# Ledger of designs, part 75: designed miniproteins, single chains, continued (5)

Each design is a single chain, and the fold is of that chain. pLDDT is the mean over its residues in the fold that is shown.

## One batch from the design tools (miniprotein)

Design m18586
Fold by ESMFold2-Fast:
Structure m18586 (fold): chain A 61 residues (1-61)
Amino acid sequence: KEELLERAIKVMEENKDKLTPAQVAMLAAKVALDYGATPEEASRIAAEAARQVGIPADVGG
């Protein structure tokens, strides 16, 4: 499960300059789901990754 968090962090870092914070968080959640996370797990992973990367956890603007 820690590998999913690392993947989410990397996706956020690679895309933060191209996308809005909301779109970056959505992309990270999709990546987690694609790797077998539940919707609840994907949401938590995306929020935790955003916090570690320095992107606001409150997404949606």
Scores: mean pLDDT 73

Design m18587
Fold by ESMFold2-Fast:
Structure m18587 (fold): chain A 91 residues (1-91)
Amino acid sequence: MEVTQHSENFVDLTDNGKTLRLHLSDIRSLLESEGKSPDMSFEEQKAFLSKLSLDEIVARLLSINLGEPVPESIEAFRARIAERARRAELA
């Protein structure tokens, strides 16, 4: 999986031609759920994320963001994350 910084607050995760844009707050939540420091450098975050598949990241974020394992489509999840990220940039 390829991990690239899109902007100061956004990271793009690309796996098999599919791209998911995440806000840094979602990445911090993912790291905290794994018992890792939320204050890790971007290079440390990138190294961690690159070891996971996009599907694994989506599944973990669904559990974290919804507080329970809810069956949701990847497209619906992407739309929710993109909207939250857009609102965060406008705030």
Scores: mean pLDDT 68

Design m18588
Fold by ESMFold2-Fast:
Structure m18588 (fold): chain A 95 residues (1-95)
Amino acid sequence: EIEEIKKKIIEYIKEHEDDESVLEYIIEQIELAAKNAPKDERLKEFLELAYEAAEKEIWEALYLVAHAIDRLVGDKDYKSAEAELEKARKLLEEK
């Protein structure tokens, strides 16, 4: 299921994003979240929000989730990760 969600998010962003640097960054963060999701339940929520953002075409929310993954996994900064994730949730709720 996590691998399926990851593949779907990547399919959506590849169809939308023409900036190779942005595309590469988003894919890297989504793959990182999928790899670590079995060890950290929080990353499952990140992937679910990323999938919802991609499906609804709310790309700003997808970018915020990618940044949140980078903060949580890369920087081990949970507070910054949670702040970015809350911004993404608000964008998804307000559409």
Scores: mean pLDDT 81

Design m18589
Fold by ESMFold2-Fast:
Structure m18589 (fold): chain A 82 residues (1-82)
Amino acid sequence: TKEEALKKAKEAAEEAKKAAEEVKKYKEKEGLEGVLKYVGAALRAIGSALTAKIYGEKAGDMTPAKEAQEALKEAGLKSTFE
């Protein structure tokens, strides 16, 4: 249903926002561990934002996907949305 798709879009957008905050946190850390955590958070943010877009399209509501994209932009990330 559209309601189920919207719920999944919102869940994915929240995950993307959380991952984007981790990107900001690890961006300032030095060393290999910091780089690996940064890359992992960036991939999760991008993947979750894409999931929010797919479910948003099915729901006919792109608001969660736009919120996820904005969080990625604030973290300095590029995604398939851009």
Scores: mean pLDDT 79

Design m18590
Fold by ESMFold2-Fast:
Structure m18590 (fold): chain A 78 residues (1-78)
Amino acid sequence: SDADEANRGRSLAGRLYQALKDGDYEEAEKLLEQLLNSSKVAQQAALDTLTSMAKVEPDEEVKKKLEEAVEQLKKKLS
């Protein structure tokens, strides 16, 4: 269902955020690839989640990586 796909997108976004905070850029890249190959519903849910995270993230390096992921998802959804 679209609700299940949206939940998948939010879950992958949360895991991506955690990987970035941990400095695990290899895992973050794999999770972003999974998002880019997910349904548009999952991609939109992830975009909304990552955008909200980027707005409040105090670590500038993590924020920059979140914004890069947001831009890739925006491009994929356009």
Scores: mean pLDDT 90

Design m18591
Fold by ESMFold2-Fast:
Structure m18591 (fold): chain A 84 residues (1-84)
Amino acid sequence: MSQEEKTRKLNELLEQANLHVVKKKYLEAVKKLNEAAELDVELTVDQEITLGVLAIHAAVNVVTQGDVVEANKLLDAIAVLENK
């Protein structure tokens, strides 16, 4: 996948994740955010903040619903991006 394709996919995944959060579909949001975090693309400061805020919001809600596996996977992926 090209760098341009990765950047476009990242923006689409962040938009989809935000829409799922608004609809209170937190598990679907976490899955989209995990896909975004797994992309080997350099994030802008704004994208990093957006991903982090959406990830924390969605993960906390998923954990409270009992699905800790997907939430932990997302938090681990975000931690890897911060250390890149």
Scores: mean pLDDT 74

Design m18592
Fold by ESMFold2-Fast:
Structure m18592 (fold): chain A 80 residues (1-80)
Amino acid sequence: MSKEELDREVDEAMARIGLAVTKTTKDTIDKLDKKKQKEALKDTIKFLERGLEIARRAGDEETARELDELLKEYKEKLKK
């Protein structure tokens, strides 16, 4: 009921939605041409970094952990 409680619930919901979308997108990225794959990886990395900040702010450690794991995976792919 406080603004802080409402903001946290919104952040938790947004982080969970972002995680679900990113998991679904992974298979699609793997099918792209190398140049488009690098562009998609960069965009996904930015999205995951933002989602990780939101999840940590909300105190959703489970979602934050999953986002951090995905972020590491996408960063490794980009290094190619």
Scores: mean pLDDT 70

Design m18593
Fold by ESMFold2-Fast:
Structure m18593 (fold): chain A 85 residues (1-85)
Amino acid sequence: MEKEKLERLKKEIDESIAAGDNVAAAQAATRAINYLKELGYEEYVEEFKKKAQEAVDRASREGRPIGIEVAKVAKEILDKVIEDL
């Protein structure tokens, strides 16, 4: 079921962020957004692209891990999708 898979992807993102694993966080975000593309949630994918660009810019400026900051954006988008189901 879509909701169960989205919740699992969100958990993978949360776990990678909690572990401080920048590579794992980026990979988890990529899996989650690719799943949204497969489901046809193109508007959420476009919102992710815009917010991820802002997160990358901010993380680079502040010396924060880019993958983790992108994963936080992916989590926010997943929360919205789950709310709309």
Scores: mean pLDDT 84

Design m18594
Fold by ESMFold2-Fast:
Structure m18594 (fold): chain A 77 residues (1-77)
Amino acid sequence: LSPEQREQVKQVVISGASKAQDAALKGDDKAAQQSVQDTLQQVGDILKDSPPSVQQQTLQAVQQSLQTVIDYSKEQA
């Protein structure tokens, strides 16, 4: 990933994680999952010209991180 792509992915993930956490804490599972989908779509668009291996690894890591945030938030709710 270029430094610019890495920074864009970071900002998108931070925003997505915040939305997913807020929705999960409120018990809004649909909104939490929508935040994950929206974040993955935005990250995928940033990485569209990157090698497939980089796209797969980054998208998988992002999905796992966001799901961890949701799971943890639900346990705290």
Scores: mean pLDDT 80

Design m18595
Fold by ESMFold2-Fast:
Structure m18595 (fold): chain A 65 residues (1-65)
Amino acid sequence: AEEIVKDAKDLAEKAIEYYKQGKKNESARYLTAAGLLAVAADVEGHPEAAKEVRDIYRKAIKEME
């Protein structure tokens, strides 16, 4: 569960980094991957981890406007 949250943070950080570089397609791919980890966490029965991943995802979107 902790590892899923860490992976989501890493993916979200890469999405923000690519967005700042103007690589919007790559940014979108990493952001999508981060969002999918929330679904994976819910399916595996880790709702608290899923909530953290969703928060990470929403923060990344706000950073990218």
Scores: mean pLDDT 81

Design m18596
Fold by ESMFold2-Fast:
Structure m18596 (fold): chain A 67 residues (1-67)
Amino acid sequence: MEEIEKLRDEAYKKLVETFPKDRKKAMEIADELAEKLVELGVDPSTAASIAIGLILRAIGDEIDKEL
């Protein structure tokens, strides 16, 4: 869990910094997180859910910032 938590936190930080300026790069960060989670033995569907959750959180934070 410790490695998964670090990967998730690092990916979220990159997503928040990147998302509003470069959506393609933000998606690549999410895809990279999912891939690394699968490499650590996380089920692919669970890894995808975690990555999607981070994207939604980053979107929510940017919407709140603009509104």
Scores: mean pLDDT 73

Design m18597
Fold by ESMFold2-Fast:
Structure m18597 (fold): chain A 102 residues (1-102)
Amino acid sequence: DGEKLLEEGKKAYEEGNYEKALEYFKKAIEALKDSKSVKDLRLRGKALSYAGTVSIDLGNREEAEKYIEELEEVAEELEKQGDDIGAALTYISVAVLKIALS
């Protein structure tokens, strides 16, 4: 259940347990990987955004860059599905992460 894994990851992140948070976000991304539904794409986008943020916090630039690339693919798929709001929010997350890495 990708949504439950995302919620557990957010909880670990709020508690400052970045390594545990990243494990949950990775599991959420994997659980949602093959779904093309707007709901699951949005959840996967959130998980990728959090995974990118945590990777930056942990100093892992290369891992963060991979999550940004996957997040751009999610934004493109949301746009293709006609979810303009979901796509826009996902592109904002991409921009924020790219600024954090610059």
Scores: mean pLDDT 89

Design m18598
Fold by ESMFold2-Fast:
Formats: sequence, structure tokens, C-alpha cells
Structure m18598 (fold): chain A 85 residues (1-85)
Amino acid sequence: MYEVTATFEVKDPEEFIDALVEIRKELLELEGILSLEVEQLSEKTYEIKIVAENRETAEKAAKIVEEKLSKSKGVKSFKIEIKEV
């Protein structure tokens, strides 16, 4: 199994929520996604944690998250990591 962790800082909460909705929607259409969690780490920092069955699914999930966060005006910065678990 593989874990994708995206940590990001928000500058606009409303536009960030739109990006999060799109991420969730597109990830739910992928085969091999085992879990999707969103956690607030601080007032302006959030984490998306995704568990995927295999590396290919994890890489696809990471690409979706990267694309949606990079297009969001509500996101100041982000970091994405993939780990085997």
C-alpha cells in the first residue's frame, strides 16, 4: 500500500474549499483508493491523507491533488509526499 500526504497553507478559505471538493470528487472516481482523510493541522494549515492500493494509483492521486491545489487561488503553498506503507 502507498500513502499520499499533501500539506498545504490556505490564504482564502472559500476558494480552498472549492479545490478540496474537486479533489474529493475526482479521487472517488479512481479505482484503488482505500481511504481519504482531511485534517486541519492549524488555523491556516491542512493535510490531505490518501491511502492507495498500489504505486500507480498513488501517483495518479498525487497528480490530481497537485493540479487542483496549484489551480486554487485559496492555496498559498503545498507539499506532496508519497510513501510505501
Scores: mean pLDDT 81

Design m18599
Fold by ESMFold2-Fast:
Structure m18599 (fold): chain A 91 residues (1-91)
Amino acid sequence: MPDRMNELYRPNPALAALLRTVGETADVLTRSELLALIGVYLTREGLIDPKNPTIANLSDSPLHEIFGVDELDWRDIEKIEALLDKNVTLV
């Protein structure tokens, strides 16, 4: 497995607060766990676009403030990783 997916990261306070709403209380998470939890949040809050299920609409969510983007293409893993890198610290 690429080490990048198993590296440990500490989310910034805003992202950590969002992750707590989906039941995550850990201070340090792998990149894989971070991606999975964000996916759970998007699904739970109904942010996935029903016309295009690969697109999440963030404009009316805390993720808009955290990531600074109006939408997220869940297929664009490189863009998602770049947005995560701005909001996490490698441990």
Scores: mean pLDDT 78

Design m18600
Fold by ESMFold2-Fast:
Structure m18600 (fold): chain A 111 residues (1-111)
Amino acid sequence: DPSQQEINELVQQRFLAGLNGDLELEIKYLEKLLELAKKRKDYKLVAEIAVLARGQAFAIKSALEGKSKHPSIKDTPEDKERWKKYAEELEKLAKEAEEFTPEETEKLLNE
């Protein structure tokens, strides 16, 4: 399936963007991955994107509230605002994915 190769490439590019600290590029690749998964009616992949994005947003917000430590977030107002915006974009993406496939998302969360 040619679109499976495209999915694999998007997953890899997103991971590399995250490693480089390019939060805006990581969101763009996640948005592309979600749109491709939705077009394919790959409900399991949509649910996996929902859980990943929701989990990352929760971890980031917990760190910003001082409830945990995140090694990538600098203790500066500028970096905290950048990560806060990233977490908000992840929450929007997670909500879109959850609304597309609520049944599969619920199953994945209970595994």
Scores: mean pLDDT 81

Design m18601
Fold by ESMFold2-Fast:
Structure m18601 (fold): chain A 75 residues (1-75)
Amino acid sequence: MERQRREEGLRAAEEMRERMKENSEILDKHAEEGTKRAKEAIEKYKDEGVKSAAEGMRELSDSMGRAMEEILKRL
């Protein structure tokens, strides 16, 4: 009983660690793309002050939303 429970726990932990690694890679990919898009939006609206910052934040938010959606679909 104890040995079987321990083996099942180790399997679950290993599977969880692999999923966390995949999720981390998805987050990194979308964070890099989002940062690039945010910088482009800030530059595009550079003369509009608050709108420049708002458009940059929107691009980052959209990127993070896509990352979360991709992660949730893999769960």
Scores: mean pLDDT 76

Design m18602
Fold by ESMFold2-Fast:
Structure m18602 (fold): chain A 80 residues (1-80)
Amino acid sequence: SAEDREVLAPYDRDGSGLVSREEFRRFVEGLLGRELSDEEFDALFARADPDGSGTLSYDELIALFVELSEQLIAEQRALE
């Protein structure tokens, strides 16, 4: 949605509608409230950018975070 794209806009420094590897790292670290190791970040970026383009669209980032949040909810429900 437009709101989801607005959340990513401060991390899209060139205004291309694409998020670079550096911008993605800042976004994820902001959400987690901690720094990522290079190994953790490399694994996460590979999941977000499986074709190796080196950039992520806003739609790809939104889809990734929706998938991760749904997985966490499913894991919590499986324990009930």
Scores: mean pLDDT 64

Design m18603
Fold by ESMFold2-Fast:
Structure m18603 (fold): chain A 66 residues (1-66)
Amino acid sequence: LTEEQKKEIEKVRDDYFSGKITFEEAEKRLKEAGISIDDLIDYISEQTGISKEVIEKAINYKKEKE
């Protein structure tokens, strides 16, 4: 990921968890920035120490609900 893509992930994460945007809006913004789901999972795993499998399940659950 580029530095610009990492900054976009942080902005989208902050906006999503603060309730400013929906999951669908977050996914659209990441896609427009050229960030794949695999890149997102890798980045979150590196930052949080949470396993990639757990992050992937959480993302899929959110996508199904919203």
Scores: mean pLDDT 74

Design m18604
Fold by ESMFold2-Fast:
Structure m18604 (fold): chain A 75 residues (1-75)
Amino acid sequence: MSVDQQIAAGRAHQARGIAAFNAGNFDDAMDHFQQSIDHFNQALQQDPNNQDARDNQIITSVNHIKAAVYKVFPK
């Protein structure tokens, strides 16, 4: 996978995670956010200075934490 392909895959999982979160499926959201983080980490291993991968990794990590919090307090 190229850097661009890893970023695209990461963004796809991020979008699926957001959709699952909005549906109240926090376990599915966490799984998709973890897959998103893994793809952005692979992009950063190939290009450590890639700002798009870094920014999206941070955003997705925040969303993953949010999903974990909402799983404990499912309201």
Scores: mean pLDDT 85

Design m18605
Fold by ESMFold2-Fast:
Structure m18605 (fold): chain A 81 residues (1-81)
Amino acid sequence: KTKKEKRAVYLKEDDGKYEVIVEEITITSSNDVKGKILKKEKLNNEEELKEEIRKLLEEGIKNIEADEEAEPILKEVLEEQ
């Protein structure tokens, strides 16, 4: 049985900007995992990142990862739910 899920990954860049990567993850019955990049977006500040997180959550993308520096911002948005 094959499962397909969307995952959003939030990363902080060295220039103080953020990157969001949205992937379609396919998990096969043999536990092989394949990722397809659907979207890469660069966000200029924390406010733009929060807006993108809210939008993706509203679209039903609940499989979310953040790097260590973006994680506090993700947690703030999740606490608003």
Scores: mean pLDDT 77

Design m18606
Fold by ESMFold2-Fast:
Structure m18606 (fold): chain A 76 residues (1-76)
Amino acid sequence: SDDYLSLGAFIREAAEAKGLTVEQLAEELGVDPETVRDIIAGKIEPTDEMIEKLAEVLGVDPETLKALRERDKAAR
């Protein structure tokens, strides 16, 4: 639902605000761009290592991303 910010929506908005592409995020995480797209689409749950790296790259609190991940997981 678009009424609540998902992990994927949060990542997309934060990346856009910094001018980062999916390909640049994938390079920083050491994964394929398809993996980043699947995380944004909610098809893959990011690991704690991926969350920490995403938080570093996006300049956000990793605990915020972890909370959104757990919320998205509970919604499945």
Scores: mean pLDDT 80

Design m18607
Fold by ESMFold2-Fast:
Structure m18607 (fold): chain A 66 residues (1-66)
Amino acid sequence: PNEEAQRYGRLAAEAAARGDIGAAARYASKANKMSGPEGGQKAAREAGLELGSERAAVIAAGLAGM
């Protein structure tokens, strides 16, 4: 379900933006489980960009691809 992947992607991006890499990794893993690695990466990247943080987008997307 893409909506759940987007929710966890957003949580991962928010955690990455505040420097909480542990939380970011857990949320990114959940996004990956909901839509696969590519879907999780896309959701996390889009959420980070919507937050206005390219760094958060890259970090969260990278974690979702692991």
Scores: mean pLDDT 79

Design m18608
Fold by ESMFold2-Fast:
Structure m18608 (fold): chain A 100 residues (1-100)
Amino acid sequence: ALEKLDKAKEALRKGDYETAEEYIQQAYDEIRPKLSEEEKKILYEILKKLTLAIADEDVEKALEYLEALKALAKYIEAKEKGNEEEAEKYKKEFEELVEK
């Protein structure tokens, strides 16, 4: 998921919104099945804000929400590796980014 989100970030910076949305969708498809119902609500909120920023061509806001999505992806990776300390750290990070 992280590699696809980095490619989405590059596409957004180039003004290639179609490619960015494709990579965001691929990351979503990889992340969503690994989430609890509560975590899926957070993923949905990030995607809603990100999609609106892209529709408004607000690259700066889109990049901020993409960082929140990257933090969520890192949280999932930490959970899969059994690193509870890193998982808690990334959870706090994406919760803060979504609130902003």
Scores: mean pLDDT 79

Design m18609
Fold by ESMFold2-Fast:
Structure m18609 (fold): chain A 94 residues (1-94)
Amino acid sequence: RIPSPEEVEEGREISRLLEQMEAATAAGDRRAMYEYYIQLLPGILEAAGFSPEEIERFVARLREFVEANPDASEAEFAEAARAIREEIERERNR
């Protein structure tokens, strides 16, 4: 399948965000790394079947975690993201 020009541009933007996240990670700038990761989340969650409202709640809760825990490790951030995802999935099934 040949991607559309719009799909190609979206892929380039994702690649740029990934490069910026990798550079921030290499520099030890966890705050910048988390911000770039949060910018990637809407596309990832949409692909996983999340609604726009669920994506907004996920991003908001994850931003609250980062603001409360600016020195959080990558493992703590990943665990928080997992817990938030599971909570939103439970809310959907209520």
Scores: mean pLDDT 75

Design m18610
Fold by ESMFold2-Fast:
Structure m18610 (fold): chain A 101 residues (1-101)
Amino acid sequence: AAELERLLREMEELLRGMEAAKTREEVERLARRFLALAGELALLALERFPDDERVQALVLELARELSRLADALAGRAPKEEVIALARRALELARRLVELAA
């Protein structure tokens, strides 16, 4: 649980950084780190609970939102859209950590 909670806290800090960022480049750097941490969190949840269908379902939903975030970054979407997608991914990550605790 402690490692999943640590990753979630780091993701929350990155989202706050994205909201405070003054440049597009800073938002993109923070969002890429957010994507990497979210992927690690999903992998750890699956490793700890490989046969839990609820964990599998949340990981799939999280993967879809992370894919949307990656596409938004590649398509140079507005900062507001990137942050909104990151917020949705963070909410799914929170639910996943709560379920996996």
Scores: mean pLDDT 87

Design m18611
Fold by ESMFold2-Fast:
Structure m18611 (fold): chain A 59 residues (1-59)
Amino acid sequence: TQSQLQQLFNQLKQALSDGDTDKANQLTKQMQDLAAQAGLDPQGITESADDLKKQVQAA
């Protein structure tokens, strides 16, 4: 499950770098769903995605 989250997170980085907002939103939802199934906090996933967006836009 953590390996799947890591793969989705890497795909999210790529989608954000490509400017593909629709794909980034889909990946974020998939990560939230997977986190919820694993008993992890979905809010933490949203915060991580927002931080990543901020970093990509600042670069």
Scores: mean pLDDT 73

Design m18612
Fold by ESMFold2-Fast:
Structure m18612 (fold): chain A 106 residues (1-106)
Amino acid sequence: MMEELIEKLKKNAEESAEEAEKLLKEIEEGTPEEGYKLVPEAVLSLASLGVSEIGLAVLKLSSEKEGDEKTKEKAEKALEEISKKLNELGERYERLRKEVLAKLKE
């Protein structure tokens, strides 16, 4: 069912965002050497968020074609929230990655 899949994708996004936020905080608060080691894990968490975003976009289009306005609205709201969070965390990741690399070159 599309509604059940929306909830599963939303839950995956929430868990992935929490893990990404935790890893980004550890990168920010740790040494450059420690932060560099966490970069791959942060990337994986952001990638998992991106999978949920793609899935919700597909479900939005599918519900729109079916004329299921209620399911479309649920998918659209979840997509908007997840896209905003992915952009926020992605920008924070890129800033921290550049900062860590700059400090390692000193």
Scores: mean pLDDT 84

Design m18613
Fold by ESMFold2-Fast:
Structure m18613 (fold): chain A 90 residues (1-90)
Amino acid sequence: SLERLIRELTEALLEGGRAAGDEDRERAEREARETVEFLVAHAATDREEMLAALDKQLAQYEALKAAGKVTPAQEAVGRILELLRALLEA
């Protein structure tokens, strides 16, 4: 279900972090919801748009990593996005 996938992504984003404050959880929930909503909306019709959205999200996570401020939990979300992209290309 949509809510289950959002929950799983949110928890994955937070699992690797040392601390999950209110701002961390709110960010994780927002990022997970945006990602899942886009994927669900386009899953059956716009594979190319889904790949583009995944690439955009991955670029955002790479930018955070380059800034040296990404948490292990945020890296987990990046890995999930990479796995989704690879699965979509297979």
Scores: mean pLDDT 66

Design m18614
Fold by ESMFold2-Fast:
Structure m18614 (fold): chain A 95 residues (1-95)
Amino acid sequence: MLKKEDIDLAIEKAKELGASPETLEFMEEAKKMKSKQELLDLIKEKYPEAEEKQQLLLTEAFLTQIELLARYKKGAPLEELERLAREAEARLAAL
């Protein structure tokens, strides 16, 4: 589940990694979302031309990215982050 503190940690790590202002702004907007459904609705508003499956994939990818960045900021080892990223990629590819 997407927690406000995890989004804050993810934003700080993204800044350290040189994320674009547009990416950081989107992460701040997502921080205002109270549920996965509200985040999906935000994705639909920003990518209205995308098919529903693509919007769902973008939502899941964003949630995964926030979790990985937050864990990285908390000091998780790179090997753990790489494993989680591979597991998430395999799961998304199976959709």
Scores: mean pLDDT 79

Design m18615
Fold by ESMFold2-Fast:
Structure m18615 (fold): chain A 68 residues (1-68)
Amino acid sequence: STADRVNAALAAFSAEAAKLQASLPKNPTAEQKEELIAQIKEILARELDRHDVPEDLKQAFLDYLERI
């Protein structure tokens, strides 16, 4: 189901994002934070595509990430 694909994509995304966050220094610079955000968005898009999440739903998740 689409829900199963979304859940699999978000689980993979969560694991990868956690690794990136753990790699940041204790007091990251604005540039390092911007780079992290860009990488997190890239990973989310990649995992949603890899799990065949529909484009409209993929865009909704990417838009949601912009609001957090």
Scores: mean pLDDT 82

Design m18616
Fold by ESMFold2-Fast:
Structure m18616 (fold): chain A 65 residues (1-65)
Amino acid sequence: GRKEAEEAIKRLEERLETARKALEQPGAVGGVARKELPILEERLEKAKEAYKEGDYEKAIELALG
């Protein structure tokens, strides 16, 4: 439902925040974050769009993968 979609989107936003902070780290941690960040950002945009359209099931699927 709607609350599950909100929670899924919130978790994805938290993952993005962590990935952005990891970009400042040297080595493998920063490298992983640089590859993951654009994928998570695209996923978040699509999940928020589905949520805005009232498609909570699709929003959950997109946010969780």
Scores: mean pLDDT 78

Design m18617
Fold by ESMFold2-Fast:
Structure m18617 (fold): chain A 80 residues (1-80)
Amino acid sequence: MLALEALKALEAGNEEEALKLAKEAIRRAAEVEGLELSEEEIEEGAKRVVEEMKKAIEAGLTEKARKTLEEDEEKLRELE
């Protein structure tokens, strides 16, 4: 799951890889919902996701962040 891989990359200090994985996760989620997002929308969304992950890591809430990402991904699948 790309969002969880992004979180793991960020925990390892690889922010560039985390951003790349977050962008890919957003693109796939948009495809599932039948939404066509612009490159700017994808980039802004990915930056927000990475920023929230950074805050969760600093606060020791990594487990909560992972659960939230899993729930969001499941909700997108259910909208099929």
Scores: mean pLDDT 71

Design m18618
Fold by ESMFold2-Fast:
Structure m18618 (fold): chain A 90 residues (1-90)
Amino acid sequence: AAPLSDEEIRKRAEELVEQLRNNPEVTVEQAAAQITAEAQQILALYEQGKVSPEEAAEAQEILALLAADKEAGIFHALYLQGKRYQEELA
């Protein structure tokens, strides 16, 4: 049980976005709204000194991508989440 490679994390994020596109119970708009709310909470916590500059930078990047392309923003959020999860396992 080794942690996943960066390439494997990216592929899993791509698969999750594809599943989301084909899921009639959850819309891309709903997923984007949830990720937006989470990113905004991270930025609010950063202003209070409760999260790292790295987490704040990730949140800003996610928000910028979501504004340009919702699917790209969702992919990036899932990729970063997967990467953090695998780092905890390593």
Scores: mean pLDDT 79

Design m18619
Fold by ESMFold2-Fast:
Structure m18619 (fold): chain A 81 residues (1-81)
Amino acid sequence: SLVERARELLRKVRELAKEGKVEVEVEGNKATIKLGEDLKAGGVAGGAALLLEEAGVAEAELSEKEIVITFKEPEFAELLE
């Protein structure tokens, strides 16, 4: 499912944050992913955001510097903590 695929990508984003390739800030049902120079890490984060939006469980705002994901259910944001 799109939701399960999105969960896998969110776990991957969490691992990339541990490696210092992106910076993740979670506040309630909102996650801000700050992008660095690693285009592959940015692609994974963007892919997660778009799949969540397509699945109807989040709204995504993508820019060159950051990705903001607003989850309709807070349990998805917990995957990034």
Scores: mean pLDDT 79

Design m18620
Fold by ESMFold2-Fast:
Structure m18620 (fold): chain A 77 residues (1-77)
Amino acid sequence: SAEQEAAERAKFAAELRKLGVTDPREIEALWRLYRAVRPDQPVTDPRKDLLDVLNELLGRKFESAEEAIRYLRGEIR
């Protein structure tokens, strides 16, 4: 349902904000990326799930979700 999807997105967004991602456009872009790889699945561990998705999608071995986010922002190589 739309309400359930909004609740899952809110959980994901709250964890991203803890990682320093506060721009609504960045949150939306990362949510769309996550949903492309994990459609219709409940968000249980947003940090770990995001890290796994980004490592698989980008062919990288990030050590943390924080590192992956910094890479996407162009702050690290």
Scores: mean pLDDT 78

